# Designed miniproteins, single chains, continued (3), part 113

Each design is a single chain, and the fold is of that chain. pLDDT is the mean over its residues in the fold that is shown.

## One batch from the design tools (miniprotein)

Design m11942
Fold by ESMFold2-Fast:
Structure m11942 (fold): chain A 74 residues (1-74)
Amino acid sequence: MVEEGRKYGELLDEGKKTGDKKKEALGLYGIGLVFREQGYDAHARRHLEAALALFEELGDEESAAKVRALLDSL
């Protein structure tokens, strides 16, 4: 797996372990970007949708908007 994918996977795991929803959302968003760059649209969509749900729960409208734009491009 690419170095970026590992980093985002670690962010996701840390967010889940500590209850840090922002880290969890960032990890999912990053993993989704990696899958999108590789052309795995279905995998990218699943991770981006999970990230979107967390950003919306957090009230982070700017990050949520970025994720929606990426989903619209898939």
Scores: mean pLDDT 80

Design m11943
Fold by ESMFold2-Fast:
Structure m11943 (fold): chain A 72 residues (1-72)
Amino acid sequence: VPDRSAGLAAYRELPAAMHGEGGEGNPALGAPDLSDVWTRYSEQELYDFFANGSSSGFPALPEPVASHLAAW
């Protein structure tokens, strides 16, 4: 089952280094602001991005990390 606390832990290890711990973004690193992502994209859409990666450089993440990140 996706877990918000596990998703937060996974976010801190991987995306937080670029996007900030709260997802606020970091313009100096070129990382976009994620503050509205959780309100605009469904859990399934986020899961698909994390599980499949992106053609622009975001790597595919293994289960259960992708599920936990989508739930966070």
Scores: mean pLDDT 52

Design m11944
Fold by ESMFold2-Fast:
Structure m11944 (fold): chain A 89 residues (1-89)
Amino acid sequence: FEAALAELVRLLEEAKRAIEAGDEEAVNALYEAMREPFLEALRARPELLEPLRALQQRLAAEAEAENLSEKEAGIRYLEALRRLLEEAR
């Protein structure tokens, strides 16, 4: 779990910077790179699935209610996801 978590946190920070830069190709490549570490983290800590789903639903509702741009919604999601994962240590 720790190795997957460390790699995932690193990739989340890179994805946040790519979103801030408006680099959609980099964002897509980083999301692909996060896929395997993310699945390994969920396999090690399956109890994170429901908190993650609740987080995704809450942030999707916030994005719709506040009419957030894709950039604003993406940054908010990555920051919240990092916090959720760090609390699971």
Scores: mean pLDDT 77

Design m11945
Fold by ESMFold2-Fast:
Structure m11945 (fold): chain A 99 residues (1-99)
Amino acid sequence: MAREIARAAAAGRWEEAARLLAEALGISLETARRLIEAIEREDGETIEAFVARVAKQSLEAQLAVQALVLGFAARTHGIPEAEVDAALARAEAHIAAER
């Protein structure tokens, strides 16, 4: 899931990214779209508030939001897909080890 969210965001497939994020977080598609719009606008206050709220849910929910942000950063700064996938794989392994 997280890697698919990051790939969709990095490719600019915002509707797919919104759908995957909504499914991962158990939120409405409209709420997911609003977060994506906040990221596109670089509305750090809205992003920080959402991340803080999600951090209280689960490590997997936090990973989903971080995947979206990482995908957006990759698109903006031209970070290779392999590097994004490697970062998410490390985060997933860390979460699995914390069980």
Scores: mean pLDDT 73

Design m11946
Fold by ESMFold2-Fast:
Structure m11946 (fold): chain A 60 residues (1-60)
Amino acid sequence: DYKEILELIKERVLETLEYKNPEKAEKFKTASDEEQIKIIEEELGEDAAKDYKKLLELAK
């Protein structure tokens, strides 16, 4: 189920963001899908953001 995969990936992203930039981790928790993609692009890179966007589309 893509929704379960998305939840797992969100947990991994949050863990990484808490290590790199705790303020961005807090922002990510309440962010819209578009803002989540931007945060991932800024902190984890363009490829990670692209993969996350695709996963968001598949989870719908």
Scores: mean pLDDT 83

Design m11947
Fold by ESMFold2-Fast:
Structure m11947 (fold): chain A 64 residues (1-64)
Amino acid sequence: EEKLENIRKAIQYYLKGDYDKAIEYFKKAVGIELSREELKEFVDYYLKNRLSPEEAIELIKKRK
């Protein structure tokens, strides 16, 4: 549940334009530090495919 909350906060900060906070919360959720470019690609894919936060976490893990 904490991981899902951190993913939600990461997406909210990204949409607000706070990329540093977005990266920080993604790292807290999945233990992986994304670059700004990777974060943008991920959020675009998340929004386009309407993924759940759980599916979003699995996608990040797969890219590692």
Scores: mean pLDDT 73

Design m11948
Fold by ESMFold2-Fast:
Structure m11948 (fold): chain A 80 residues (1-80)
Amino acid sequence: SELHKAEKELVEIFLENAKILIEYAEKNPTKLNVEQLKEAIKTLEKIKEEMRKKKIEGQDELIKKIDEIIKKAKEIIEKS
């Protein structure tokens, strides 16, 4: 449905934003960059919870992508 397409597109936007924040934190691990990355993880975890509650069609693939980004982000935060 169009609604599910819009939701998937929005999730992809948040994933791309998180990838950019990961790159900034890797190159320049300032407190600000790390805190922005933590906020992005919090947002992605909330999106993941809402997708599971709504039983969005095709959610498993998107949730897997979210989990991979969260894992990478947490590794960077731990190194900072």
Scores: mean pLDDT 80

Design m11949
Fold by ESMFold2-Fast:
Parts: sequence; C-alpha cells; structure tokens
Structure m11949 (fold): chain A 76 residues (1-76)
Amino acid sequence: SELDRLRAEIERILAELRELRERSTDPALQKEIDAVIAGIEALAAEAEASGDVRTARLALMLARHELRQIRARFEA
C-alpha cells in the first residue's frame, strides 16, 4: 500500500539519522538529532493511528528536510 511504502521510506531516513548521531562527537548535536528523531516518530505514529496518507507524506517531507539539515551540519 501507499502507507506501507511511505512507512518504509521514513524508517530508512530514521536509520540514517541514527547513523549520523553515532558518527557525531558533539553531545549537543546528538541531543538535536534525538529530538528530530522523536518528532518524526511522533508524526509517523499519528499517520499509522489515523491511516491518513497525507499525514504520512508530511512525516516523510519532515524527515527528508531534517536529514538535509543534519547532513549540512556535518559538512560545516
């Protein structure tokens, strides 16, 4: 289903964020990444509870945006 596809993409991005957290030596950045992961997980859980594909798409958009922002911090 579309919802299953979106869930798989969100989980892939969450795994990448967790990898970036483990690669970081900065405790402040690790805490920021933890908060980002929690926010994405909360929105994804809301999408699962409601079955709303639009909410799942918003969770994926948020996940992609946050991943780009966190990656940029590693390049600075």
Scores: mean pLDDT 87

Design m11950
Fold by ESMFold2-Fast:
Structure m11950 (fold): chain A 74 residues (1-74)
Amino acid sequence: SHMEKKSKKEYDKFMDDLARTLLGLLGAPITEQLRVAKEMYKKAAEKLDKMGAKDIAKELEKKVKDIEAQIKEL
């Protein structure tokens, strides 16, 4: 549907933004890379949830928790 198309476009934009941001952080400490990635996933999850893309928002929220666990193990 039209809303599904908009949510996909927003998700694709987020993935592009994430990739470019992490590329810019090459050579930075892994903890900084993970912290930035976590913040970006969290913001994307909140935005997509507000757009009604609840399933993809939950997947991104799960990714936030996975990254938090990785940081805790460092």
Scores: mean pLDDT 86

Design m11951
Fold by ESMFold2-Fast:
Structure m11951 (fold): chain A 100 residues (1-100)
Amino acid sequence: MKTVEEVKAFIERLLADPRYAPLAVLPDEKFEPGWSDVVPDPVSLQEILDRIDAGEITTPEEAKAEIDRLVANVEKRYPEGSPLVETARRVRAEAEAFFA
């Protein structure tokens, strides 16, 4: 099983990858109005990392659940075939491979 420190390193690697920059921070409501109506509990890669650093996420399973939730939130907010949905699905695939 992965440690929370290994999960932190994995998320830091995703944050360093420019392909995943659109998922790094929460959407700006000013430029993407209504995302809170579809996604009441939004998450970003940076927010997951910050919660690990704060000790709020203490297990690999909790971190994986938040990554899965991030992808599901993007799929709810954006239309099928959106570049952001495809990017989020790539994050899910990398997470599934990492946690296997």
Scores: mean pLDDT 72

Design m11952
Fold by ESMFold2-Fast:
Parts: structure tokens; sequence; C-alpha cells
Structure m11952 (fold): chain A 90 residues (1-90)
């Protein structure tokens, strides 16, 4: 799990959309525990400020797609919080 979180952070920070989609699908299919969901939320929100500006809109679209398709309510909230962090102007 920790290796997948590191891969996720790297995908976000490098704007690797293909790898991001693969990793988000993995987290949806795994049936994460509450502790793993908390670790995922921390990884996503920590990586959000490091996302390249040129990839930000595409990453937001991917997260919105997964948020809208997932039946996992805690996971949906995590994706929404990540989108909010990405949209925060500084």
Amino acid sequence: FSQKLEELSKALESGNITNLEILLKYFEEEGLTPQQLQELQKALTSAAPKVPNENKNEIIQVLEQFSNSTENEPLKLIFQKTIEALNEVN
C-alpha cells in the first residue's frame, strides 16, 4: 500500500495522467480500510500543491470522473477534497 501511495504522489507531481488513472482504479478496487483511506487523503492533499499548472485541469477532470463513478462515499469525499486543494489559488 505505501508503495502505491508513493507512486500516486509521483504521478501527480509529474502530471502522469495514465499512471494516475491506473492507481485511482487500484484504490477503488482494493476496498480500502479507514486507516488506508486516511493515508490516501494525506498523500493526495500533500501532492496537490506540487501538481504542474499545465496538468492541473486534466488531473481535476480525472478526479471528478472517479468521484462521480465511485460508490465508495469516503473515497468520493477524498477525491472532492483533492479537487478543492487543486483549485485553491495562491
Scores: mean pLDDT 77

Design m11953
Fold by ESMFold2-Fast:
Structure m11953 (fold): chain A 78 residues (1-78)
Amino acid sequence: DPDLEEFTRLAELIKKTKDPEVREVAYAVFKTVLTTTELPPEVRLAGLRLFAEAAKSHGFDDLAKELEEEIKELEKQL
């Protein structure tokens, strides 16, 4: 899945980069794609999981918690 590969690349970029500017841009792109793009539920779930993992890796616990709750809600609806 090209969309899933792109989410994987963004998550890896976020995890690897020590440049705060690049990290902020990558987070903004990830959030925008997940919230504004019409995605198949399975791809959206995978993207949300990758985003939550990246957020946890940087200690963004509030963002990670929000994403984990959204993941749980979507899993119950599938």
Scores: mean pLDDT 74

Design m11954
Fold by ESMFold2-Fast:
Structure m11954 (fold): chain A 90 residues (1-90)
Amino acid sequence: SDEEILKETEKKVKELEEEINKILEDFYNGKISAKEALEKIKEIEKEINELFDEALSKLTDPKLIEELKTKKTVLKDSIKKAEEYLKKKE
């Protein structure tokens, strides 16, 4: 169902967001370079984009499609800001 697709997608995306937060923590703690953090975050961004695109291709409810598109846009903007911050630290 659309509800199951949305729940599974949101769960996986949340796990990937937590991985991004861990990468940023490792950078702030001096465990990894800005370049390494940026490369790792870009890999996760690709996986997040693929999860959203797969879910959007399967959803049939226009309201859930719009909600997921909005969530995708907000998250992509947040990730872009983190990536631009890291680029300035290279």
Scores: mean pLDDT 87

Design m11955
Fold by ESMFold2-Fast:
Formats: C-alpha cells, sequence, structure tokens
Structure m11955 (fold): chain A 81 residues (1-81)
C-alpha cells in the first residue's frame, strides 16, 4: 500500500538516529510530535493518509518541525511572566 504520513516521518526521523532501536514510547512521542507539527503547519492530514497528498516542500517542513518538537518534548513549559 502507499506510504503513510506517519511512516514517512518515522523513517525520516529514525534514519538520522539509528544508534538504538525505537521503543514503543519513542514511537508514541514521534506520533504526538507529528500531530502537533501538522497542526502548526495548518495541514489537515491524518497520520494514516498517503504521504503523496503532501507536496515535497511540505513533507520537508513537516520533518523539520517534528525534529524541533522532539527536541523540546523533555523540556518543561516556560512559565508565563
Amino acid sequence: GPMTVFEYVLEAVSGEDKSAPISEEARERIREATLEALRELGLDVDLDAPVSVLPEAQRRALVARVKTILLQLPRPLVAAP
């Protein structure tokens, strides 16, 4: 079947960090980061949708945003002043 949005993101993120096998918890974190990135980019696409529905530029932007979110996930939210 066609590659899904989540499969594409998971492969792109995992391909750069092959030092360890991906745990179920890490997969869930990537899924949550992908959903957040889709919302931030204004992309109304399900994780199970074919990745081909996203233009190449949007796919690259999605992967970059997911990576940024993953770097921020272990950090506490900055308190409002």
Scores: mean pLDDT 72

Design m11956
Fold by ESMFold2-Fast:
Structure m11956 (fold): chain A 118 residues (1-118)
Amino acid sequence: MAKEYARQASVAAEAGARFNRLGMEYAEKGDGEKAAFYNQLGADANRAASVYMRKAYELGAEGAKEASEHAQKGADYNRLGMEAARKGDYETAARYNRLGAEHNQKASEAARKAEDSA
């Protein structure tokens, strides 16, 4: 059901935001290995959120397309943050993690509204 997919997307987007914050924290500490690890988990969570929102949209949930787009942007920023952390550019990694967290929050908010309207 569209509502079930929207709920799963919201949970996944919240997990993505949490992993982005952890990635940012470790990047700020100069721990590139842990920063990259949490960025990978964040990217995986955001991709799952995008997929669930796309399924909710196909089932008629309003706002689900926008939520899917925000989740995909979150995943893209997580990948960029991981690449920066691997290069030892922890300032750039922290910046991308912040942008990813912002998009994950927007994805979660849009997913919750899609759940309520489905």
Scores: mean pLDDT 78

Design m11957
Fold by ESMFold2-Fast:
Structure m11957 (fold): chain A 96 residues (1-96)
Amino acid sequence: MLSEEEFEREVLATIAYIVAAINKIDAERSTDPEVAEKYRELAELSKQAAEAIDRGDYRTAAELFRQASEKAREIGDVKTAKLFERLAEEAERLAQ
């Protein structure tokens, strides 16, 4: 059985990969090229954060999630911004 920490790590990484996939779809569906590019940036940041979690680098993951939250706010996607902020908080908790 996985330890609680190993389980939480796998869950956080999985959520980050799912969020990356969702933002990639949002980019492909966007009719505004500027908004599409920002969603591609969000997808890439979320993927990089997931990869950081996979290698146990929770500090880098938290920084990447915070950058993604700021970019989501720039495009007015408050829901996605709050999600990335929560993911950053969970990564910071695992870094302790």
Scores: mean pLDDT 86

Design m11958
Fold by ESMFold2-Fast:
Formats: structure tokens, sequence, C-alpha cells
Structure m11958 (fold): chain A 76 residues (1-76)
């Protein structure tokens, strides 16, 4: 749960840097936390580089136990 809270905090911080409101950033972070606690997702990477590149990577397990990773990259 501590690690999940740290990941949720990083999501909040990143979304705030991207220009979302504090309320919006908190809603998305709480939704992520709930999804992880329900076993639906695991955050593997979240970062904002000095050149304005945002990276978010999430791993999920299918019901069959297959690992799937989805990654997003964007410029801020």
Amino acid sequence: SSAIEEQAQRIRDLLLRMGLSEEEAERWAEAYKQAVEDGLATLTEISLSADGEVRIAVSALTPEGEKVTVSLRAKV
C-alpha cells in the first residue's frame, strides 16, 4: 500500500505539471490507486524529462495470466 501511495503521488505531480487542476489530478490518481488495489493495473514507469517528454507505462495481467504493457509518450 505504501508503494501504491507513492505511485499515486507521482501521477498527481505529473498531471499537475501537465496543467490539470489539483482536483482533476487527485481524481485520476485515486482511480489508478483503486485499479491497482483491485488487481487491474501496475504502474511501471512515470517520468517527466527536462526536455518536456512525459512517459507513462502501465502493466496489466489478463485473466489468463499474460502480461501486457501499455506505454504513452507525449511532449508537454
Scores: mean pLDDT 70

Design m11959
Fold by ESMFold2-Fast:
Structure m11959 (fold): chain A 93 residues (1-93)
Amino acid sequence: MEEEIQSVKNLMKLVLKDLEKAGLLTPEIKELLEEIAETAQKILETGSEEQRQKTVSLLTATAIGVVGAALDKDAERIKELLKKTLEELKELL
């Protein structure tokens, strides 16, 4: 695996673990995270340098936002952030 793909996988695993510990890992949130990981991997494997950089930047910003929302116990904000991220990733395909 390329370094970028591995970094994204590690970030997603950390987010999943943190949300599970916080009691915020609902089936819907888990499904969104899985779709984001699959879409991001596809872009990182097949996309241009610009698409890969945008993907890494978007996922990093999303992870920061999700951690903030998790501290506030705001499951709806987490879902909104993840849905927006998935939509933006699909636009990069």
Scores: mean pLDDT 79

Design m11960
Fold by ESMFold2-Fast:
Structure m11960 (fold): chain A 83 residues (1-83)
Amino acid sequence: DAAQRGLQAVDGGLELAREYLKEGKYSQAKNLAEYLISVVIPLAYNALVAAGQPDLAVEVSKKAEEEAKKLIEEAKKLEEEQK
């Protein structure tokens, strides 16, 4: 199921980005979160819409994009604190 794989890719990507932040890998966390917003989340959205779940697609995409943006901002903040 493409929709289920899309959801797993979003969740796994966000978890990995959080792990990079925890490990002090701020550039990797930021780059992954940006990739999630630009590629992974849109692909998951399209898969959910194709699966007949447009409301879920909107909900999941908004929440995931919000979390990814928070990760980007936190990574930038922590990177500045190391300088």
Scores: mean pLDDT 85

Design m11961
Fold by ESMFold2-Fast:
Structure m11961 (fold): chain A 75 residues (1-75)
Amino acid sequence: SSLVEEARRRIDAMLAELEALGREKNLSREEMTKLFEERLAELVEEMRRRGVPEEVIEELVAEARTRFTAMINAL
């Protein structure tokens, strides 16, 4: 699905932006987690509105959270 591919690209862009913010502005892990969860929630609502199946949304969310945790631990 083009919507799933778009969602993956948006997750990639979001994680790259958060990594840059963590490096440049010295945001706390708590502040970065808040920004991540806020942006992820917006993407989830958009995916649901566009009819992406719940099981696919859950998979993308789990993948995004795993990637975020790995990124923040590497900072």
Scores: mean pLDDT 85

Design m11962
Fold by ESMFold2-Fast:
Structure m11962 (fold): chain A 108 residues (1-108)
Amino acid sequence: ELEKLLLEAEIELGMMKIVLGVIKLLATKGLVDEEVVKLGQQLIDSLEQAIKSIKNGDFESAKKQIEKAKELIKKLKEAAPDNVLANNLAELGERAIELLEKILELKK
């Protein structure tokens, strides 16, 4: 169960990296604001750190990274409310957070 939740969170993170890759390409063409790229990268970095912290048994650091990710999702939605890719990235991030929070409930 725990291993499955962690794998599902890692899959969501992998999907986020693909979506961010597309966002980065569009930003180089002036079709997406560079702010969206920065927020998306910070969101992915925060979730990746949360996963690493969980794997190391550092649930306190994981909780801090999850809270940071939640704030980054809010900022991402505010920066690009009508951008489909930015909203897809935020939704993937929300699913990853839900999976990570389920892991924290099971462990502590």
Scores: mean pLDDT 88

Design m11963
Fold by ESMFold2-Fast:
Structure m11963 (fold): chain A 92 residues (1-92)
Amino acid sequence: SEENKIINEFFRIASDKIPDKNGFITKLIPTDPATAKAMGAYIKKIGSDPSTTPDQFVDGISSIVPDRRDDIYSMSDDDKQKMLQSIRDAGK
């Protein structure tokens, strides 16, 4: 699906920017169609909105993949910024 393509591009870029977190990044990949649709839509939204902060991004992703919330909130500020930039690059 188009959503899966956008998600795969996001995770490819994120893994490149934070390679030491590769196992964590992989755990964020949605396994069901509903979560994939929600995540793809969110990536498109963030790609069009330069005002989104790293903390707002963390809250948004945690809402989409609540089972990974603790892992997401444990990210360093640097990793949060790299993840947000990866979303923006994928959403272009």
Scores: mean pLDDT 74

Design m11964
Fold by ESMFold2-Fast:
Structure m11964 (fold): chain A 71 residues (1-71)
Amino acid sequence: MFSPEQRKELGKLSDMVADKAPREEIREEVERFADRNNLPEEVKQRLLELVDTLPPEQAFQEIAGLVGEHL
């Protein structure tokens, strides 16, 4: 279950995707999210790979699912 702070950060990522923010800005926010939540390096690298390889909306859905499995 996500904390209120984690939901706020995921909401910010969702808003950035909806607003069609540059991929680099989305990538930076995902990296900050991973670091703040002390995600394993393997998970952080997987999240960044999803941002780099998938369309932003699809990347966000995959990221939310993967983060939910590890938090």
Scores: mean pLDDT 78

Design m11965
Fold by ESMFold2-Fast:
Structure m11965 (fold): chain A 110 residues (1-110)
Amino acid sequence: GIKEAIEREKKRIEEMTARGLRLARSDPDRALDIARELVALAVYYYSSGNNELAKLALSGAIRVARAVAEALGSEEALELVRQAEQELKRGNLLKAADLAERAIEVARRT
């Protein structure tokens, strides 16, 4: 049913997040690819009205981006991550997603 489908998707998002976190120091480019995929999932779920999955995916993306930014010592990316975390707490999902995307791009250039 719908409930079981949502639970499977939550598990998938959590597994993607865990993988990104494991890769943050050893393979930062791959971790950032996962973070970008999580941002895309968050925007998709937000656009389809599934705010629960959108928030979960965006939280995952921000956590992975933070771990990579910390591993690389990117102060610019860390500042964007902090802003994304703040906007997510305010419920501004699209603004948080934009800030997370910008943090990923800054980290890639480091």
Scores: mean pLDDT 91

Design m11966
Fold by ESMFold2-Fast:
Structure m11966 (fold): chain A 59 residues (1-59)
Amino acid sequence: SEEEARERRAQLAYDHALSLYKNGRKEEAIRVFEGIVERYPDTEAGKKARELLEKLKAE
């Protein structure tokens, strides 16, 4: 379905952003997480991205 495809795209972007963060590319990871929240706010990956983004900006 379109919803399943959208969730999959959001999850792939989330995994990419996590990889950037783990490799010390924090500013790039933040930009990718922000993009996920903007494009996919209603997906599970989008919700996780929002929570992690708030944590990263608080550190």
Scores: mean pLDDT 85

Design m11967
Fold by ESMFold2-Fast:
Structure m11967 (fold): chain A 76 residues (1-76)
Amino acid sequence: GLATLTISGKVSEKEAKGIGKAAVDMAGLSEEQAKKIEDALKNGGTATVKGVDLGGANAVAGLAREAGAKAEVKPE
């Protein structure tokens, strides 16, 4: 199934880059969508991506939470 992934908060540049890479590798996001997540986390902002694989969205959300960010996954 698909989900909406929302990530917010500020993490280190290294952690933001790692979460962005995981969004591509684990959730099948485009590089543009992954960069949106990375830029939000570098700047203490919010990124919302729709139509994400539910399993991938949960994996990325878990990584974001471990880094100290807020993440929400809403099934579609």
Scores: mean pLDDT 85

Design m11968
Fold by ESMFold2-Fast:
Structure m11968 (fold): chain A 55 residues (1-55)
Amino acid sequence: SAAELRAEFDRIVAEQKARFPEQAEALDAARALILEMIADPSQLEEARAIVEAMR
């Protein structure tokens, strides 16, 4: 579901920010864009592929 994908994505972003604090601003900008895709039913599959690629 979109809610499950969002929760997973938030965990990945938090982990990346912890490992690479210097990238926090760029990660926050990317997070905003990807959250918009997760909220759009037509983009949910594309958002899922992006989140999977971040692992």
Scores: mean pLDDT 80

Design m11969
Fold by ESMFold2-Fast:
Structure m11969 (fold): chain A 90 residues (1-90)
Amino acid sequence: SLDDEMKEVIDRAQDIIEELQKLAMDPRLPHEMRSQLIMQGALLGAMVIGMNVMLKDSSTSDEEKKKMLEKAKELIDQAQGLAQQAKEKI
């Protein structure tokens, strides 16, 4: 179901947020990149909150859920790319 897909995306986003936090705490990471990791983590966190609200709201349409899933996937892809770049700097 779309709700199950949203839950899986939320779990994936939370895993990436944890990875970004761990990388941001590494003293070898350049300061400029640390700020980028913090910002990206905050954006993913806001998306997770939004998706959880949609899951609790029975009036949310399937179209709205699909649009949110697409946006969440894009943010996740961006965050994964940033995490990979950060790993290459440490």
Scores: mean pLDDT 88

Design m11970
Fold by ESMFold2-Fast:
Structure m11970 (fold): chain A 96 residues (1-96)
Amino acid sequence: SLDELIKELRDAQFEMMEIFTKEGGSKEAIEKLKEIFDRVAEKVREAFPDDTELQELIDKARKEIDEAISKGDYVRALQIAARALQAVIEKLREKK
């Protein structure tokens, strides 16, 4: 359901923040961040396969995350991921 998807996105934001609180901006933390982001992004894509605006938002965020990681800006990668998930949540709330 839409409410369950919104909850999963919110839970993912908290999970990413907890990982960085416990492990800092480490390579291990960044791999976990990517896995969490990709997991919930796939759920959004599957739920709304025809929503091109949601797909573009996710794709842009993923590219920006990869750019931050390539520069060693792991905190920046977290900020981009969290903001992107928040933007997705807000767009999903507009569908209610």
Scores: mean pLDDT 85

Design m11971
Fold by ESMFold2-Fast:
Structure m11971 (fold): chain A 107 residues (1-107)
Amino acid sequence: MLSKEEAIKKLEELKKRVDEIYQRAVALGAPQELLDLIRSVRYLLDEAIEAIKNEDPLKLAMVYGAFKQAIEKLEELYRTAPPELQPLIRELIDVVKEAEKIIKEYL
């Protein structure tokens, strides 16, 4: 089981990875739909961190469900994305899956 401090630290590290993914997506001329989805993932990471800080397991469970929906949308974008964007989308999916693992190990 992850401690509150360890879970927050790991999620903060994932936020930094999402910020790096966003900058790379902008540089590659990614469509607005992908940029919006990257921002949504970052927002969900902030919501997860806040839920852990406030010891709100219901909010944390809702965020966990929202990550699953984000993965489904990312998988759809991956199928239609140009080859230069596919590695970045896959990296973002990996970040979301890592966030789900962190939340599950904390709960």
Scores: mean pLDDT 89

Design m11972
Fold by ESMFold2-Fast:
Structure m11972 (fold): chain A 82 residues (1-82)
Amino acid sequence: SEAIKKLKELIEKAKKAKSLEEVKKILDEMYRLAMENLPVEKVPEVIGLYLRALGDILSAKSLEEAKEAVVEMGEELIKLLE
């Protein structure tokens, strides 16, 4: 699906992100993409994943930890779209 392809592209962008601003932008793009492509029944799971990733980014001690949070969210969103 196009949504899964775009999420995979966002995961690769997250791995290459050079700032927290880029990481946060990718998180927001993943959230928007998930909300546009998942059924209403999955919305609570998407919100939960977003809040967890956001919390992990805010508590991250390095750019690498913040990237890992967004990559993990992207991988979990792909599972919800399959």
Scores: mean pLDDT 87

Design m11973
Fold by ESMFold2-Fast:
Structure m11973 (fold): chain A 89 residues (1-89)
Amino acid sequence: MELDPADVTVEYSETSSRTSAAGANISVTASVGRTAEGRIALGLTVSGSSTVDGETYSISNQTAVVDLSDVSMEEAKEYARMLASGELA
């Protein structure tokens, strides 16, 4: 189910960051919020940066916003923690 991120009020966010052996930094942020109608939404944003020859290259992509209509807010927050930490893959 497709949701507009602008229609979601974020109530919780988890961020996990990793640095590769080559010095690239990757951050994953999982956010939980509610739509105007009270539906629970989960958003995932991936951002990264690397430095090559003194120049910094960065990327920021919002991967998905998913409606979790049959999930409690506490369950959605737990999914956000697992996604951000990589425990859920």
Scores: mean pLDDT 67

Design m11974
Fold by ESMFold2-Fast:
Structure m11974 (fold): chain A 62 residues (1-62)
Amino acid sequence: SEEEIETFLNELKERIEKLMAQGKLDQADLLFDGEIEVAKRNGDEELVEKLQKLRDEYKAKA
């Protein structure tokens, strides 16, 4: 559901922001790659698109 995706993305954002605050950019990238790969294998195209967009936004800020 949309609410489930939003909750998941908000929790992921918190984890990514903590890693970036610690300068752990490589670990943040690996976390995004792992979640995108899982979403692709599950056929969740909406989640894949949202995760890729979010990853690109954080890479632009780094």
Scores: mean pLDDT 82

Design m11975
Fold by ESMFold2-Fast:
Structure m11975 (fold): chain A 75 residues (1-75)
Amino acid sequence: EEKEKEEVAERGREVVERAKEVAVKLASPENQEEVRKQLEEWGKGLVEIAKEDVEKGKQMTEGLEEMVEEAEKEL
């Protein structure tokens, strides 16, 4: 149980870092720092959700992975 929660949380952190890099490239220069901060706060929420409900955390992480992959293809 604890190991599964940590694995989902770590995967979520990795996906959030990828999302921050992609979002910064897509954002206007004046908004890049704010976008990074927003994604970092969102990532903290995902970790807390994964610790309370690993199934929900897993679904959210998979959804973000799909969005990141789609955005990377648009670059």
Scores: mean pLDDT 74

